# Ledger of designs, part 27: designed miniproteins, single chains, continued (5)

Each design is a single chain, and the fold is of that chain. pLDDT is the mean over its residues in the fold that is shown.

## One batch from the design tools (miniprotein)

Design m16957
Fold by ESMFold2-Fast:
Structure m16957 (fold): chain A 113 residues (1-113)
Amino acid sequence: SNLVLAKVYLAKGDLEKAKEYLEEEIKKAGKADVEHLNLLGEIYLKQGDLEKAEEYYLKALELPGGEKDARVWTNLGKVYEKQGDLEKAIEYYKKALELDPNNEEARENLEKL
């Protein structure tokens, strides 16, 4: 599966292969869903392209179910933290924890701020 391969290469840090498999998955599916856009955002975030990461996470929030996905909010928090906007980072990490109180990544990132 292209989606499984995209996740495997993302975990390995092979961002170009992760992107290639994810783009093929989206093409085959005919449209991007929340998970697709969140994974694209994670790829761009790991590449240091904060503007592209923000763009894809915001697009994910606009899709059905995106606003309820704690992972998207956590990842937006990371974008704003890397941009130095600590007030927005705190806001979005808190939103992630409201949706998923057991989100360890959002909790750990808040504790560092």
Scores: mean pLDDT 89

Design m16958
Fold by ESMFold2-Fast:
Structure m16958 (fold): chain A 66 residues (1-66)
Amino acid sequence: KEELEKKFQEMLDAGVQLLNLAVDLVIAKREGAPEERIAELERQMDEAVSRLRTLEKEYNELKKKL
């Protein structure tokens, strides 16, 4: 059960990071930030989405073993 709790916390942390990046991207677009800054935020969001999907897969694998 502790393994599931740890993995769930990692997923929550990753989700919060993704949300923060999404907010930063919206603000950057509204404020007319340079295209390079917008591209950097989009790249970081893609990485965060990939990380979250990996953690979700790991969580589901752990859940199936219990």
Scores: mean pLDDT 83

Design m16959
Fold by ESMFold2-Fast:
Structure m16959 (fold): chain A 72 residues (1-72)
Amino acid sequence: SMEELERLRERLLAAHREALTVDPALRAPLEAELARLRALLERALPPEELERYLARLEAELAALEAEVAAEK
């Protein structure tokens, strides 16, 4: 649902803020994904497409967070 999509976006924003304060190199990938998410939402893509992108975005976010933890 759109509500779940919004929750994931808020989580992404929170992680983005962490990246901004920990490692500036991580900002660009997160900002690009956030912009992509916004574009998808604005175009009101079909639910199947949105679910796929959300799953992919979550996986990429988790990978970035793991890298930040390792770099600390």
Scores: mean pLDDT 64

Design m16960
Fold by ESMFold2-Fast:
Structure m16960 (fold): chain A 69 residues (1-69)
Amino acid sequence: MKELEELIKAAETETLEKVSKLMAEVARKLTENGELPKTKEEREEALKKREELLELLDKRYEEEKKKKE
């Protein structure tokens, strides 16, 4: 997740879209395969970090979109 946060901060709009898609795909695979963190604490922490990354992604997407125009 740290790597994704750095990528989001530095990325252009196109890369931000790819990161968003990858995050959705990873979440889907983890849910389908039952590879979610086994402890309740780890699950809650993972969800919180995901929400923070999505908020960062949305903010960066808007900033890069404005900069591109």
Scores: mean pLDDT 64

Design m16961
Fold by ESMFold2-Fast:
Structure m16961 (fold): chain A 59 residues (1-59)
Amino acid sequence: SEVEELLEQVRTTLRSMGVPDEIIEQTLASLKERLATAKSREEMRRVLLEESIEAMEKA
């Protein structure tokens, strides 16, 4: 699915940036739930950005 492809892209990107796997998995779990309830592509983009920033800050 499109959501699964996005989650794999996020996992790969965060791992390449040195984010710990524990933080990555927590981020992907949250992201999966939020993307499932997103009503628009714009909302999905906002969720992706917010979760990515939060993951980087926690690392």
Scores: mean pLDDT 81

Design m16962
Fold by ESMFold2-Fast:
Formats: structure tokens, sequence, C-alpha cells
Structure m16962 (fold): chain A 82 residues (1-82)
């Protein structure tokens, strides 16, 4: 499913252990993180327009907390618009 791994906990665990992963696992982690970032950005934009998406917002908050500036910007924009 395209929604598999779309939880704050799985994203956080992937990022938390990133520096300790071997080269192949780092490459896999980078691809998953990049895909999550892209999917979260799209879904957050949709949720901003439709007034739902609490799960997407939680994932975006976790990515921002872990250093993603684009997610932090989107969250601020969402919160400023209510």
Amino acid sequence: SMSEGWTPETVEKLLENYDSLDEKKKEQAERKIKRYEELVAISLEISLRHGNGQLVLEIAKKLAELGNEEMAKLIKEFEEKK
C-alpha cells in the first residue's frame, strides 16, 4: 500500500538510527525519507485545503522536529491559517 510506513513513529525510528545504519540501509532510508517528505508535503497541502489530515500533520511535525525546514514551514503556514 502507498500508505505503508506513514506513521510518525516509523519515520522517527528510521531517522533516529540513520547514522548507525550500514551503507545499503542508509540508501534505503534516504529513499524512504525522501518519499515520505514528498507524500507528506502533498497530503498536508490537500489537508490544508480540506480541513482534515491530523495523521499527515503529525508526520509533518515529526519530520520538522528532526530537521526538515520545508515541513516546519508548511506546519507554520497551516497553524497561521488555523
Scores: mean pLDDT 63

Design m16963
Fold by ESMFold2-Fast:
Structure m16963 (fold): chain A 98 residues (1-98)
Amino acid sequence: MMESDEEALRELERHSRAWLIVEAKSKDGRKYLILGLVTTVQGKEVVQVFVGEIKDGRVGDMELVREAPGGLEELRRLVEEYIKENGLEILSERLVER
């Protein structure tokens, strides 16, 4: 049970201006949830990319894999880089803006 991680994700979502949700698949058949966030920290936009493996319809532990200053354009770039670098196939993509 990773209640602390779920609470941390809820806190990040509460303070995020936008998030990008991508479901992706590796060549070995593993599925991953990629969660990209645009947050404002001290008046500056920061983007963070988290990845968790999907097992039995549940997302496992989320790991911070990318972080940079920037907005939505930088977030899209970092997510695209991660997908390309790890040889992943996009299964679904959803953008949510607040």
Scores: mean pLDDT 77

Design m16964
Fold by ESMFold2-Fast:
Formats: C-alpha cells, structure tokens, sequence
Structure m16964 (fold): chain A 103 residues (1-103)
C-alpha cells in the first residue's frame, strides 16, 4: 500500500519517488508525524509539486546532505511557496489531514 501510494503520487505529479520520500522525511521532522503515513505522503507530493513549479527543487536535498539546518530549509521553502501556504501544509500534516494547495 505504501509503495503503491508513492508510485501513484509520483506518476500523478511527475515527481520522483525519491523526491516524495525526501520531502515526507522533512515534514515528519518538522511535525513529529509518521513520514510513511498517507497525509504526510500526500502533503510531500503537493509541496514538492509547488517547489518544482516555482523552479526551486534543491532545498530538501541540501537539508538531507547536512548542508543546511532544518530551520533554514523551513525558512527557504516558506519563502518559495509563501508563508501562509507552507503553514497550511505543516498544520494539515500535524493534524493528520490531507492538504490541497493552489498553484
């Protein structure tokens, strides 16, 4: 089920499996939510789609490589997607809810 969900999200949004899982890990570290849960995977796909549409795809990767802190990655992502949009994503993940964001 987990693998099927990740594959469906990757196909639907034109994302790599690795990008979705990396962003799910990032949201998990911010919120304490299970990175393998459906709300987190959904939010990760939505957030990565927004970052890709804005032309900024390296922020989560830099955090995973230890090049920037979690707080620095959070600030950079919020600047790219907008503070209100990013706050809604984080709050939905923390509440165990699916998020939808406009592009």
Amino acid sequence: DFDELVARLAEEYGLSRGDILATARFLSELTGADWRSEPVLWAAAQLERLLREKGETGIVGRWLRGEISLEEAEEEIAKVVGEETFRRVVEAVAAGERVEVET
Scores: mean pLDDT 82

Design m16965
Fold by ESMFold2-Fast:
Structure m16965 (fold): chain A 74 residues (1-74)
Amino acid sequence: SEKAKEAADLLIRGVEQRDNVALAKAGKIISEMTKEELEDAIKYVEERLARGEISPETAKAVIDALEQVLKAKE
């Protein structure tokens, strides 16, 4: 999902650059996302990590945040 990629990219930017505006935008998108879109976002972050595009620390922070939201929707 394009929405999942956008949310994940905003979270990555927010974590790496300490960009609170990016984090706020990501939070708004994430609040409207389905479980399937959240799972897609996690997979997208894992793929970016596998390509060496982000650090393991950034990937963990972003995935942990997405998993917490996913768990709350159960």
Scores: mean pLDDT 86

Design m16966
Fold by ESMFold2-Fast:
Structure m16966 (fold): chain A 61 residues (1-61)
Amino acid sequence: MRVRGSTLVARLSEATSLSRAEIQAILYDAGLLRSEEDEIDVRAAAEALGIPVATLRRILG
């Protein structure tokens, strides 16, 4: 499952205490995000963020 970076950052910042800047930094350091237009694999994002993929899928659904 792939999701647009801007959608991922927005949904995760609303569902967690992480700021948009913190989420972006983690994804950038993992090589998953270079711009808000990039599509990111949800499993790879979950691994980089240290959360279960099932949890991230629920946040995005």
Scores: mean pLDDT 80

Design m16968
Fold by ESMFold2-Fast:
Structure m16968 (fold): chain A 79 residues (1-79)
Amino acid sequence: MEIDEEIEKLRKEAVETLRKAGYSDAAIQAVQAAIDAAKSGTPGGLEFARAVRDAFRQRGPAGEKVAELIDKAIELAKK
């Protein structure tokens, strides 16, 4: 239960970071889908979450911040 609350905090921070940086609704949806995929803990979900993380890591400071938040969600979901 507390892990789910922590993942939702990471999701909210990632969405706000992207909105403030002027990212599209499609980009915001991709990040939300990545966090949901990480939360599922399935092999395919974790692979998708890592792919979205890596794509955002190269997009500057806001993208790097969001990549870090996705990585934290992946780590929490492994527990």
Scores: mean pLDDT 81

Design m16969
Fold by ESMFold2-Fast:
Structure m16969 (fold): chain A 66 residues (1-66)
Amino acid sequence: MLTEEEVLEGVAHLLIGVGNLLFSKGELEEALELYRKALELAREAGNKETEAIAEENIKKVEEALK
Protein backbone atom coordinates (compact mmCIF):
# COMPACT_ATOMS: atom_id res chain seq x y z
CA MET A 1 0.00 0.00 0.00
CA LEU A 2 1.09 3.60 -0.55
CA THR A 3 2.95 5.50 2.19
CA GLU A 4 1.68 8.88 3.40
CA GLU A 5 4.46 10.57 1.40
CA GLU A 6 3.45 8.63 -1.75
CA VAL A 7 -0.20 9.65 -1.27
CA LEU A 8 0.78 13.32 -0.87
CA GLU A 9 2.95 13.06 -4.00
CA GLY A 10 0.10 11.45 -5.95
CA VAL A 11 -2.32 14.20 -4.94
CA ALA A 12 0.29 16.85 -5.86
CA HIS A 13 0.64 15.27 -9.33
CA LEU A 14 -3.14 15.23 -9.72
CA LEU A 15 -3.39 18.93 -8.77
CA ILE A 16 -0.62 19.78 -11.28
CA GLY A 17 -2.53 17.87 -13.97
CA VAL A 18 -5.81 19.67 -13.26
CA GLY A 19 -3.91 22.97 -13.03
CA ASN A 20 -2.43 22.31 -16.49
CA LEU A 21 -5.94 21.72 -17.85
CA LEU A 22 -7.20 24.98 -16.31
CA PHE A 23 -4.13 26.85 -17.63
CA SER A 24 -4.81 25.53 -21.16
CA LYS A 25 -8.40 26.88 -20.83
CA GLY A 26 -7.14 30.33 -19.78
CA GLU A 27 -8.31 29.88 -16.15
CA LEU A 28 -5.04 31.36 -14.88
CA GLU A 29 -6.03 32.28 -11.30
CA GLU A 30 -7.60 28.83 -10.74
CA ALA A 31 -4.52 27.09 -12.19
CA LEU A 32 -2.28 29.16 -9.89
CA GLU A 33 -4.27 28.08 -6.79
CA LEU A 34 -3.91 24.39 -7.72
CA TYR A 35 -0.18 24.71 -8.45
CA ARG A 36 0.37 26.44 -5.09
CA LYS A 37 -1.49 23.64 -3.30
CA ALA A 38 0.55 21.05 -5.23
CA LEU A 39 3.76 22.82 -4.14
CA GLU A 40 2.72 22.61 -0.46
CA LEU A 41 1.96 18.88 -0.78
CA ALA A 42 5.21 18.20 -2.68
CA ARG A 43 7.17 19.94 0.11
CA GLU A 44 5.38 17.84 2.75
CA ALA A 45 6.18 14.69 0.73
CA GLY A 46 9.85 15.74 0.44
CA ASN A 47 9.80 15.27 -3.35
CA LYS A 48 12.11 17.92 -4.81
CA GLU A 49 11.31 16.96 -8.42
CA THR A 50 7.54 17.51 -8.00
CA GLU A 51 8.28 20.67 -5.98
CA ALA A 52 10.37 22.03 -8.88
CA ILE A 53 7.60 21.20 -11.40
CA ALA A 54 5.02 23.04 -9.28
CA GLU A 55 7.33 26.05 -8.81
CA GLU A 56 8.00 26.25 -12.57
CA ASN A 57 4.26 26.14 -13.34
CA ILE A 58 3.60 28.85 -10.71
CA LYS A 59 6.22 31.10 -12.39
CA LYS A 60 4.66 30.44 -15.80
CA VAL A 61 1.18 31.45 -14.57
CA GLU A 62 2.49 34.52 -12.70
CA GLU A 63 4.25 35.73 -15.87
CA ALA A 64 1.01 35.17 -17.86
CA LEU A 65 -0.90 37.29 -15.28
CA LYS A 66 1.47 40.29 -15.66
Scores: mean pLDDT 83

Design m16970
Fold by ESMFold2-Fast:
Structure m16970 (fold): chain A 80 residues (1-80)
Amino acid sequence: EGELAAELAEAAARKAEELGALEAAEYFRKAAEAAKAGDFEKAAEYEAKAIEILSKDPEVARAVTEAVAAKGRELLARLA
């Protein structure tokens, strides 16, 4: 569902923004908007750009990944 993909991207954007990775946060936010619109190809493209930016700071990348994993577990529990 586009809503699930959007919530994961929004979690990534919030954590990136919290840690000062503003450009990566912007791309994750755009990915969430694309996912809500059902444009998963565009969402994946924006996510790839955000990840490329995060690759320059492994500590921020790890924190964002952990935030997404936590949100993913929460959403999967909702589906059970």
Scores: mean pLDDT 81

Design m16971
Fold by ESMFold2-Fast:
Parts: C-alpha cells; structure tokens; sequence
Structure m16971 (fold): chain A 64 residues (1-64)
C-alpha cells in the first residue's frame, strides 16, 4: 500500500539521519526492497495474463 511504502521510506530517512555513517547501507537496503516489490508486481501481472512459465522464472530469480 502507499501508506506502507511511505512509512518504510520515512523509517529509512530517520535511520540515515540518526546514523550518518550507515546512510549509504540503509539506502542500498531500501533500494533492494523496492526491487523485490517491483518483481512481485510483475509476477502477479504475468499470472493474471496466464504466462505461468514466465511468472515461475521471475519467482526463481527473486529467491536468489
């Protein structure tokens, strides 16, 4: 949800402000979580379109 995404972004910014030495790492973690979310959305889209083989391929990539 938009609220969950906003809360996650706010938490990442607060963490970076309190721990400037770890700010770059906090951003990398947030970016990776966003990439995972995008892949999950694409898997759902492929399943709705009946492209089950392509959906399974993306699911296996997500596990790595």
Amino acid sequence: SAAARAAREAAARAYAAANPELAALAKEIADKLNEIGDKLDEILKLKKEGKLEEAEALKEELKK
Scores: mean pLDDT 75

Design m16972
Fold by ESMFold2-Fast:
Structure m16972 (fold): chain A 94 residues (1-94)
Amino acid sequence: KELIPTSLTKEQAVLFLIGLARYYAKQGKFDEAIRYAEAALEVDPESARAHLVLGEIYYKKGEKDKAIEWYEKALEIDPSNERARELLEKVKKE
């Protein structure tokens, strides 16, 4: 399905798709949110942000174990990602 404007750079395309993923997650449309975040990973498989957002979506969906896995993957890609560390600690507290 067409979600990536061809005029965007790779980084801009990832940020656009992540924005859509977060937007749909806020509406409780988790399947749509996951699809957009997965599309971001298709554009950039090493995007720490896309891994982080997938974790956030799974956490909101109630799939804590999957959220932890995606946050840990984000930290493997970018160990300096403070947001991923914060979210991982939040999930582990519950």
Scores: mean pLDDT 80

Design m16973
Fold by ESMFold2-Fast:
Structure m16973 (fold): chain A 65 residues (1-65)
Amino acid sequence: SPFEEGLRAFNAGDYEAAVEHFTRAIEEDPTHWRAYLLRGAALQALGRDAEAAEDYAKARALNPA
């Protein structure tokens, strides 16, 4: 699945590929809070902090602690 491909890319340190795969996972399931959370983490690793903050906010909205 795109989410699993994103996890593999993220664990390999390929944050650009991770963003692409997690974006596809979100397109398939817009309620997939873990995909937003992990895309946010990958975006932050790339220095794309504003986009990361938006994804973190979406992840929290979909799965409030």
Scores: mean pLDDT 89

Design m16974
Fold by ESMFold2-Fast:
Structure m16974 (fold): chain A 82 residues (1-82)
Amino acid sequence: SVEDVVEAFVSRLAGLLAERRASPEARALLIRMVRELQEAKTVEEILEIVRRFVEEMVALHPEWAEEIEELRRRFEEELRKV
């Protein structure tokens, strides 16, 4: 389901941030995204929320760009299959 794909994506991001000992700013971005995803009513809204999160996170931590973009790519692939 869409909900399962979103949950898996959030779990992978939380794991990455924990592994990298992410700053309070990075953690706040994840918390805000999770809250926005809970309010989202369409797949288009979900995709826009994730796009903004990735853009902001890459701006904050460009050294994580490759890992975060790979997680986004996997998320979008899994989302297309449900």
Scores: mean pLDDT 87

Design m16975
Fold by ESMFold2-Fast:
Structure m16975 (fold): chain A 101 residues (1-101)
Amino acid sequence: GENDEFAEKFVKKFEEKLKELKKKFEEAKKLYEEGKIEEAKKLLKEVLFELEILIGLLRIVLAVLKLIGASEESLKKLEELLKELEKLKEEIKEALKEVEE
């Protein structure tokens, strides 16, 4: 099939956002280790909110790309990114429970 430039751009954008959110999560962990509990909580809640928006957007993008017949490779990459975002969301939820208890 022809090169799906649209799907490729979305893959790159979501990969970059996932990296940013993972970095913020590591920053929140360091704040917690330093005893900056309220700062860690704020950052975890911010990242969780951004993740929920990003997951919603990725689900919409996946639905549209499937409808227009995007490449199997691009769809697989986006589905894997969705799994990584969902996993990160659960890790952050667990971290928030530990910080709040």
Scores: mean pLDDT 84

Design m16976
Fold by ESMFold2-Fast:
Structure m16976 (fold): chain A 65 residues (1-65)
Amino acid sequence: SEFQKTLNEAKEIAKKRGDMERERLQQLLDTLEAIDPESAARFRKNLEDEEAAGRQRVRDLADAG
């Protein structure tokens, strides 16, 4: 499906870091919201939670060193 293709692209881009990847991910999330806003909202929240957890892990490691 078109949603699944866009979702797979968003997942691949989310694995990369950088301003360009972040901008592209936002564009893909907007596309997903236009197709299925509920699933897109769940995916967006999952990405935000994973990013927050990643930042916390980095802080915890810095505090330990």
Scores: mean pLDDT 73

Design m16977
Fold by ESMFold2-Fast:
Structure m16977 (fold): chain A 65 residues (1-65)
Amino acid sequence: GPAAGPEEHRRKGLEYARLGGEYARQGKYEEAAKMLEKAADHFRKAGDLLLADLARHEAQVVREM
């Protein structure tokens, strides 16, 4: 289907980032990293490059926990 607009991608990025944080609090670091990578992809598509970079960095950090 057609790509979602930047607003939808930003909302999805925030949703996945919150899920990543929740999984990390539960000690589910692999699931947390996967959610944060999805957040990064959505932030990138929204044009929020700083948020995308931060989410990708957080995914790397939780994989090392």
Scores: mean pLDDT 86

Design m16978
Fold by ESMFold2-Fast:
Structure m16978 (fold): chain A 88 residues (1-88)
Amino acid sequence: MDPEKIKKAEEYTNKALELIKQNKYEEAVEYAKKAIELYPDYADAWATLGLALAKLKKYEEAERAFQKALELNPNNAFAQLELERLKE
């Protein structure tokens, strides 16, 4: 894979996390989706998308995003924890 695409996907994922901290959840979804477009196998981008969607109360979409993150990396503790929280 292109190293520049991986780097840009990581930057977009970090931007999405910053936006979540600022309660800008719709913008966070946009940046997480941009990261996934560049690097679809990036588990952290899918986990970040799930978190932003959960904050928007789009729980079914959030569950699918966290499940995708775990399919890509079963040891993603963040995705495991957040998916468990959605079931409560």
Scores: mean pLDDT 86

Design m16980
Fold by ESMFold2-Fast:
Structure m16980 (fold): chain A 66 residues (1-66)
Amino acid sequence: SLEEIVKEIVKYFEELLNQGVPILQAALEATRRLEEKLETIEDPEEAKKMLSEFHKKLQELIDKHS
């Protein structure tokens, strides 16, 4: 599901941070994973929902680190 894909990418971002990867580099790597998934989506509304969920989860993690 879209929610599971976003959760997996967010978990990947957290794993990179735990490995000592700088936050900007970790965010870029997570974004690359998201772009790969977005390339397979034909419906713009589904792509919008995925972007929205990703931004929400990523912001929650950034807030926890701030």
Scores: mean pLDDT 76

Design m16981
Fold by ESMFold2-Fast:
Structure m16981 (fold): chain A 53 residues (1-53)
Amino acid sequence: MTPEQRKKVLEDLASLNPRRIWELLSRISELKKKYGISEKDLHKIITDYLRSL
């Protein structure tokens, strides 16, 4: 995964209300297709994001 792809995913995640974190799960498939990120890499990004909350 490229650093630019990671940055764009994090920006999309940061735009979401933390109380709507469940919407984030439904967007996983869309984000994966949009940025061409592997499921493993996307899981890592989401895990890192959740740990930062």
Scores: mean pLDDT 69

Design m16982
Fold by ESMFold2-Fast:
Structure m16982 (fold): chain A 71 residues (1-71)
Amino acid sequence: DVERQIREAQEYWTKALRAAGASEETIAEVNELIARALEAEAAGDEAALQEALARASALLRPVLEKAAAAR
């Protein structure tokens, strides 16, 4: 069930990103990309999957770097 997988992934990342100090705007954008990535995987759309993963990585990298620097 793709809908359930999307929901579980979004719940996990929302908690992790809030703990890392990400903005609500960044969290919303990452959750949209998670939905797109899982839907693309289910549809076998490799191009859409790669695009969503690349966008998510670009958004997550500065959040993770900032969290690491704060330690």
Scores: mean pLDDT 81

Design m16983
Fold by ESMFold2-Fast:
Structure m16983 (fold): chain A 88 residues (1-88)
Amino acid sequence: EVEEWAKRQKERLTKLAREAAAGNDIALAVLEIWLAVQITSLRNQGKLEDAEKLRELADRFIQAVRDGNVEEAEKLIDEIVKLLKEAE
């Protein structure tokens, strides 16, 4: 179940990142909102260290997307999904 969730999130985030890197502002907004929700969820659970690490990864990911660096963005997606899976 968690493995299937992680695969689905990686596929969705990769698609959105590629669309956002190509200039789709709606895809970028969806990514920013999704990341903000995940960070807030971790904070509400008292997982402050995980929340801060996710925020750092999210900032780097959004910058990579804005720069059109799809390879770096995909690497950061793997790190983000792994962090969320391990923070369960």
Scores: mean pLDDT 85

Design m16984
Fold by ESMFold2-Fast:
Structure m16984 (fold): chain A 86 residues (1-86)
Amino acid sequence: LEEKIKEIEKKIEEIKKEIEELKKKLEEIREELKKLEKEENPDKDKLLSLIGEILRIIGDILELEQELKKLEEELKKLKEEIEKLK
């Protein structure tokens, strides 16, 4: 039971790091998009490409956040089960 808790905590930490990396990439792409939008004749293909990449990263973040919530709920249940064994 303790070993299972440690395994879930490790997975939670890994997912949190992945979400933070994706959020950093999202900010970088948003800055690139803002710079491109300020151009007098912005490249439409580049704009669509950046928008598509933003949407993909947002989708990835949402999937990881959903997985994180499930793991956090499982961890809470396991910790409550240990408290009952005292």
Scores: mean pLDDT 82

Design m16985
Fold by ESMFold2-Fast:
Structure m16985 (fold): chain A 91 residues (1-91)
Amino acid sequence: MPVVVTLTLVFPDEEAALAAAERIEALLRADPEVLDVEIGAPVPTPEGVEVVVRVVVRSLEAWEASPATAGVMEAVAAAGGRLARVEIAPA
């Protein structure tokens, strides 16, 4: 069954956040198992610049098996960012 994966990402600055967001969107939209992608605008916080990514995937198994999942984490790391939170819910 489809699931919504919500990733809360934190970056050192807005430029890094924007670059990572563009790369993440491209990686997720290229995955045939991804049904929808919504990327929030970068929000300055005391901890850094926060970006929320919401991904609708066909199933949890599809998300776990997807090379895009690893690619997203690589893009976050390359931009000096970190994954602050992951939420998975039925779509």
Scores: mean pLDDT 83

Design m16986
Fold by ESMFold2-Fast:
Structure m16986 (fold): chain A 87 residues (1-87)
Amino acid sequence: MKEKLEQETGERLQALEDANRAAIAAAPPEDRLLVQADSYDNMSDLYYAISDEYDKYPELKDDGDLFKAVADQYRAKAEELRAEAAA
């Protein structure tokens, strides 16, 4: 079960990272900060979803808590980039 969760987690993270990289590369320079902020929000949402999945298994709670902490960090980075883009 853990091996399947780790594989699915890796695949989902890789797919989102690839999508985010493509979106940033396609964005006009003036929009790049906002597109990067959206990318960080997407990463935050995915890490929260992964944390919830790991929380179903008591033995994986510490891993779930770490994913939640990473999600919080990505959300904070997205907010910082949006503030920078608005300036």
Scores: mean pLDDT 85

Design m16988
Fold by ESMFold2-Fast:
Structure m16988 (fold): chain A 109 residues (1-109)
Amino acid sequence: MDEAIDALNRGDYDKAIELAEKALKENPSAEVYTLLARAYLRKGDYDKAIEYAKQALEIDPNNADAYTILAEVYYKKGDFEKAKEYAQKALEIDPNNDRAKELLEKIES
């Protein structure tokens, strides 16, 4: 898991995906699914990002990171109504989520 996060943070999205898929095979978790969703979002594969973020929510319905990723994806797709809805949901779960706050500010400006 730590190596996958390190790969994601340095912009090596293909390696982050490879390591996260390996982690998923050993022990599926909401955290592994959110990492996959974020890596695919960074690569511009919005459909896969949505798929994995929703899988994270199936395991943990209160995962603020998954809602933040959905908000970012829909913002990138130009669906500002859905982006706002998911960002608000992330903030209901985690009021200190700076990324969700930034997205709402951009949508409402």
Scores: mean pLDDT 86

Design m16989
Fold by ESMFold2-Fast:
Structure m16989 (fold): chain A 62 residues (1-62)
Amino acid sequence: MDVAKAVDILVKEAGLSREKAIRIVKKILASGGDLEEAVKILVEEAGLSEEKAREIAEKILA
């Protein structure tokens, strides 16, 4: 995963602050980069719907 690209996607597509996007990306990396855990983290931390969280998680983990 490209951390800078993942942060940029979260800021642009999820409307998150850069600081919050960095924190979320670090959590996803700490989870081992699993898609289902990334979706869960995005729902819980970013307040995204499961559908939107999955779309974003697929983009950043691709």
Scores: mean pLDDT 80

Design m16990
Fold by ESMFold2-Fast:
Structure m16990 (fold): chain A 62 residues (1-62)
Amino acid sequence: SNRQKGLQYRELGLRYLDEGDYEKAAEYFEKASEYFEKSGDTDSSQLFRQGSEFAREFGRRS
């Protein structure tokens, strides 16, 4: 399901964030946002879209 894919990509994004791989974290948070949007979970979609932008911005500065 779209919701299950969103949860999977969320977990991958969090793992890469913990490893300091901000580019991969951003990519997986973007994927999570897309699948949450497709599942009708607009709040989670917005949250992970913002998380992706934050991770990418942090990666530029690191």
Scores: mean pLDDT 84

Design m16991
Fold by ESMFold2-Fast:
Structure m16991 (fold): chain A 67 residues (1-67)
Amino acid sequence: EADEHLEKGSVAFAEGKYEEAAEHFKKAIELDPTNSMAWLGLAAALEKLGKLEEAEEARKKAEELRK
């Protein structure tokens, strides 16, 4: 379930495991690409990894889904 991957991503992010967090958020997006929270989580993890361009793209996708 996408929510399980969101939870796992959030836990990994809180533990500073940003690469693992990004993978969980990507999996949540694969299961439910309309989940704006998964896109926001991915953006946050990518920012921590220094992937600022990819993070901005994920953030824009989350904004599109909320409107």
Scores: mean pLDDT 81

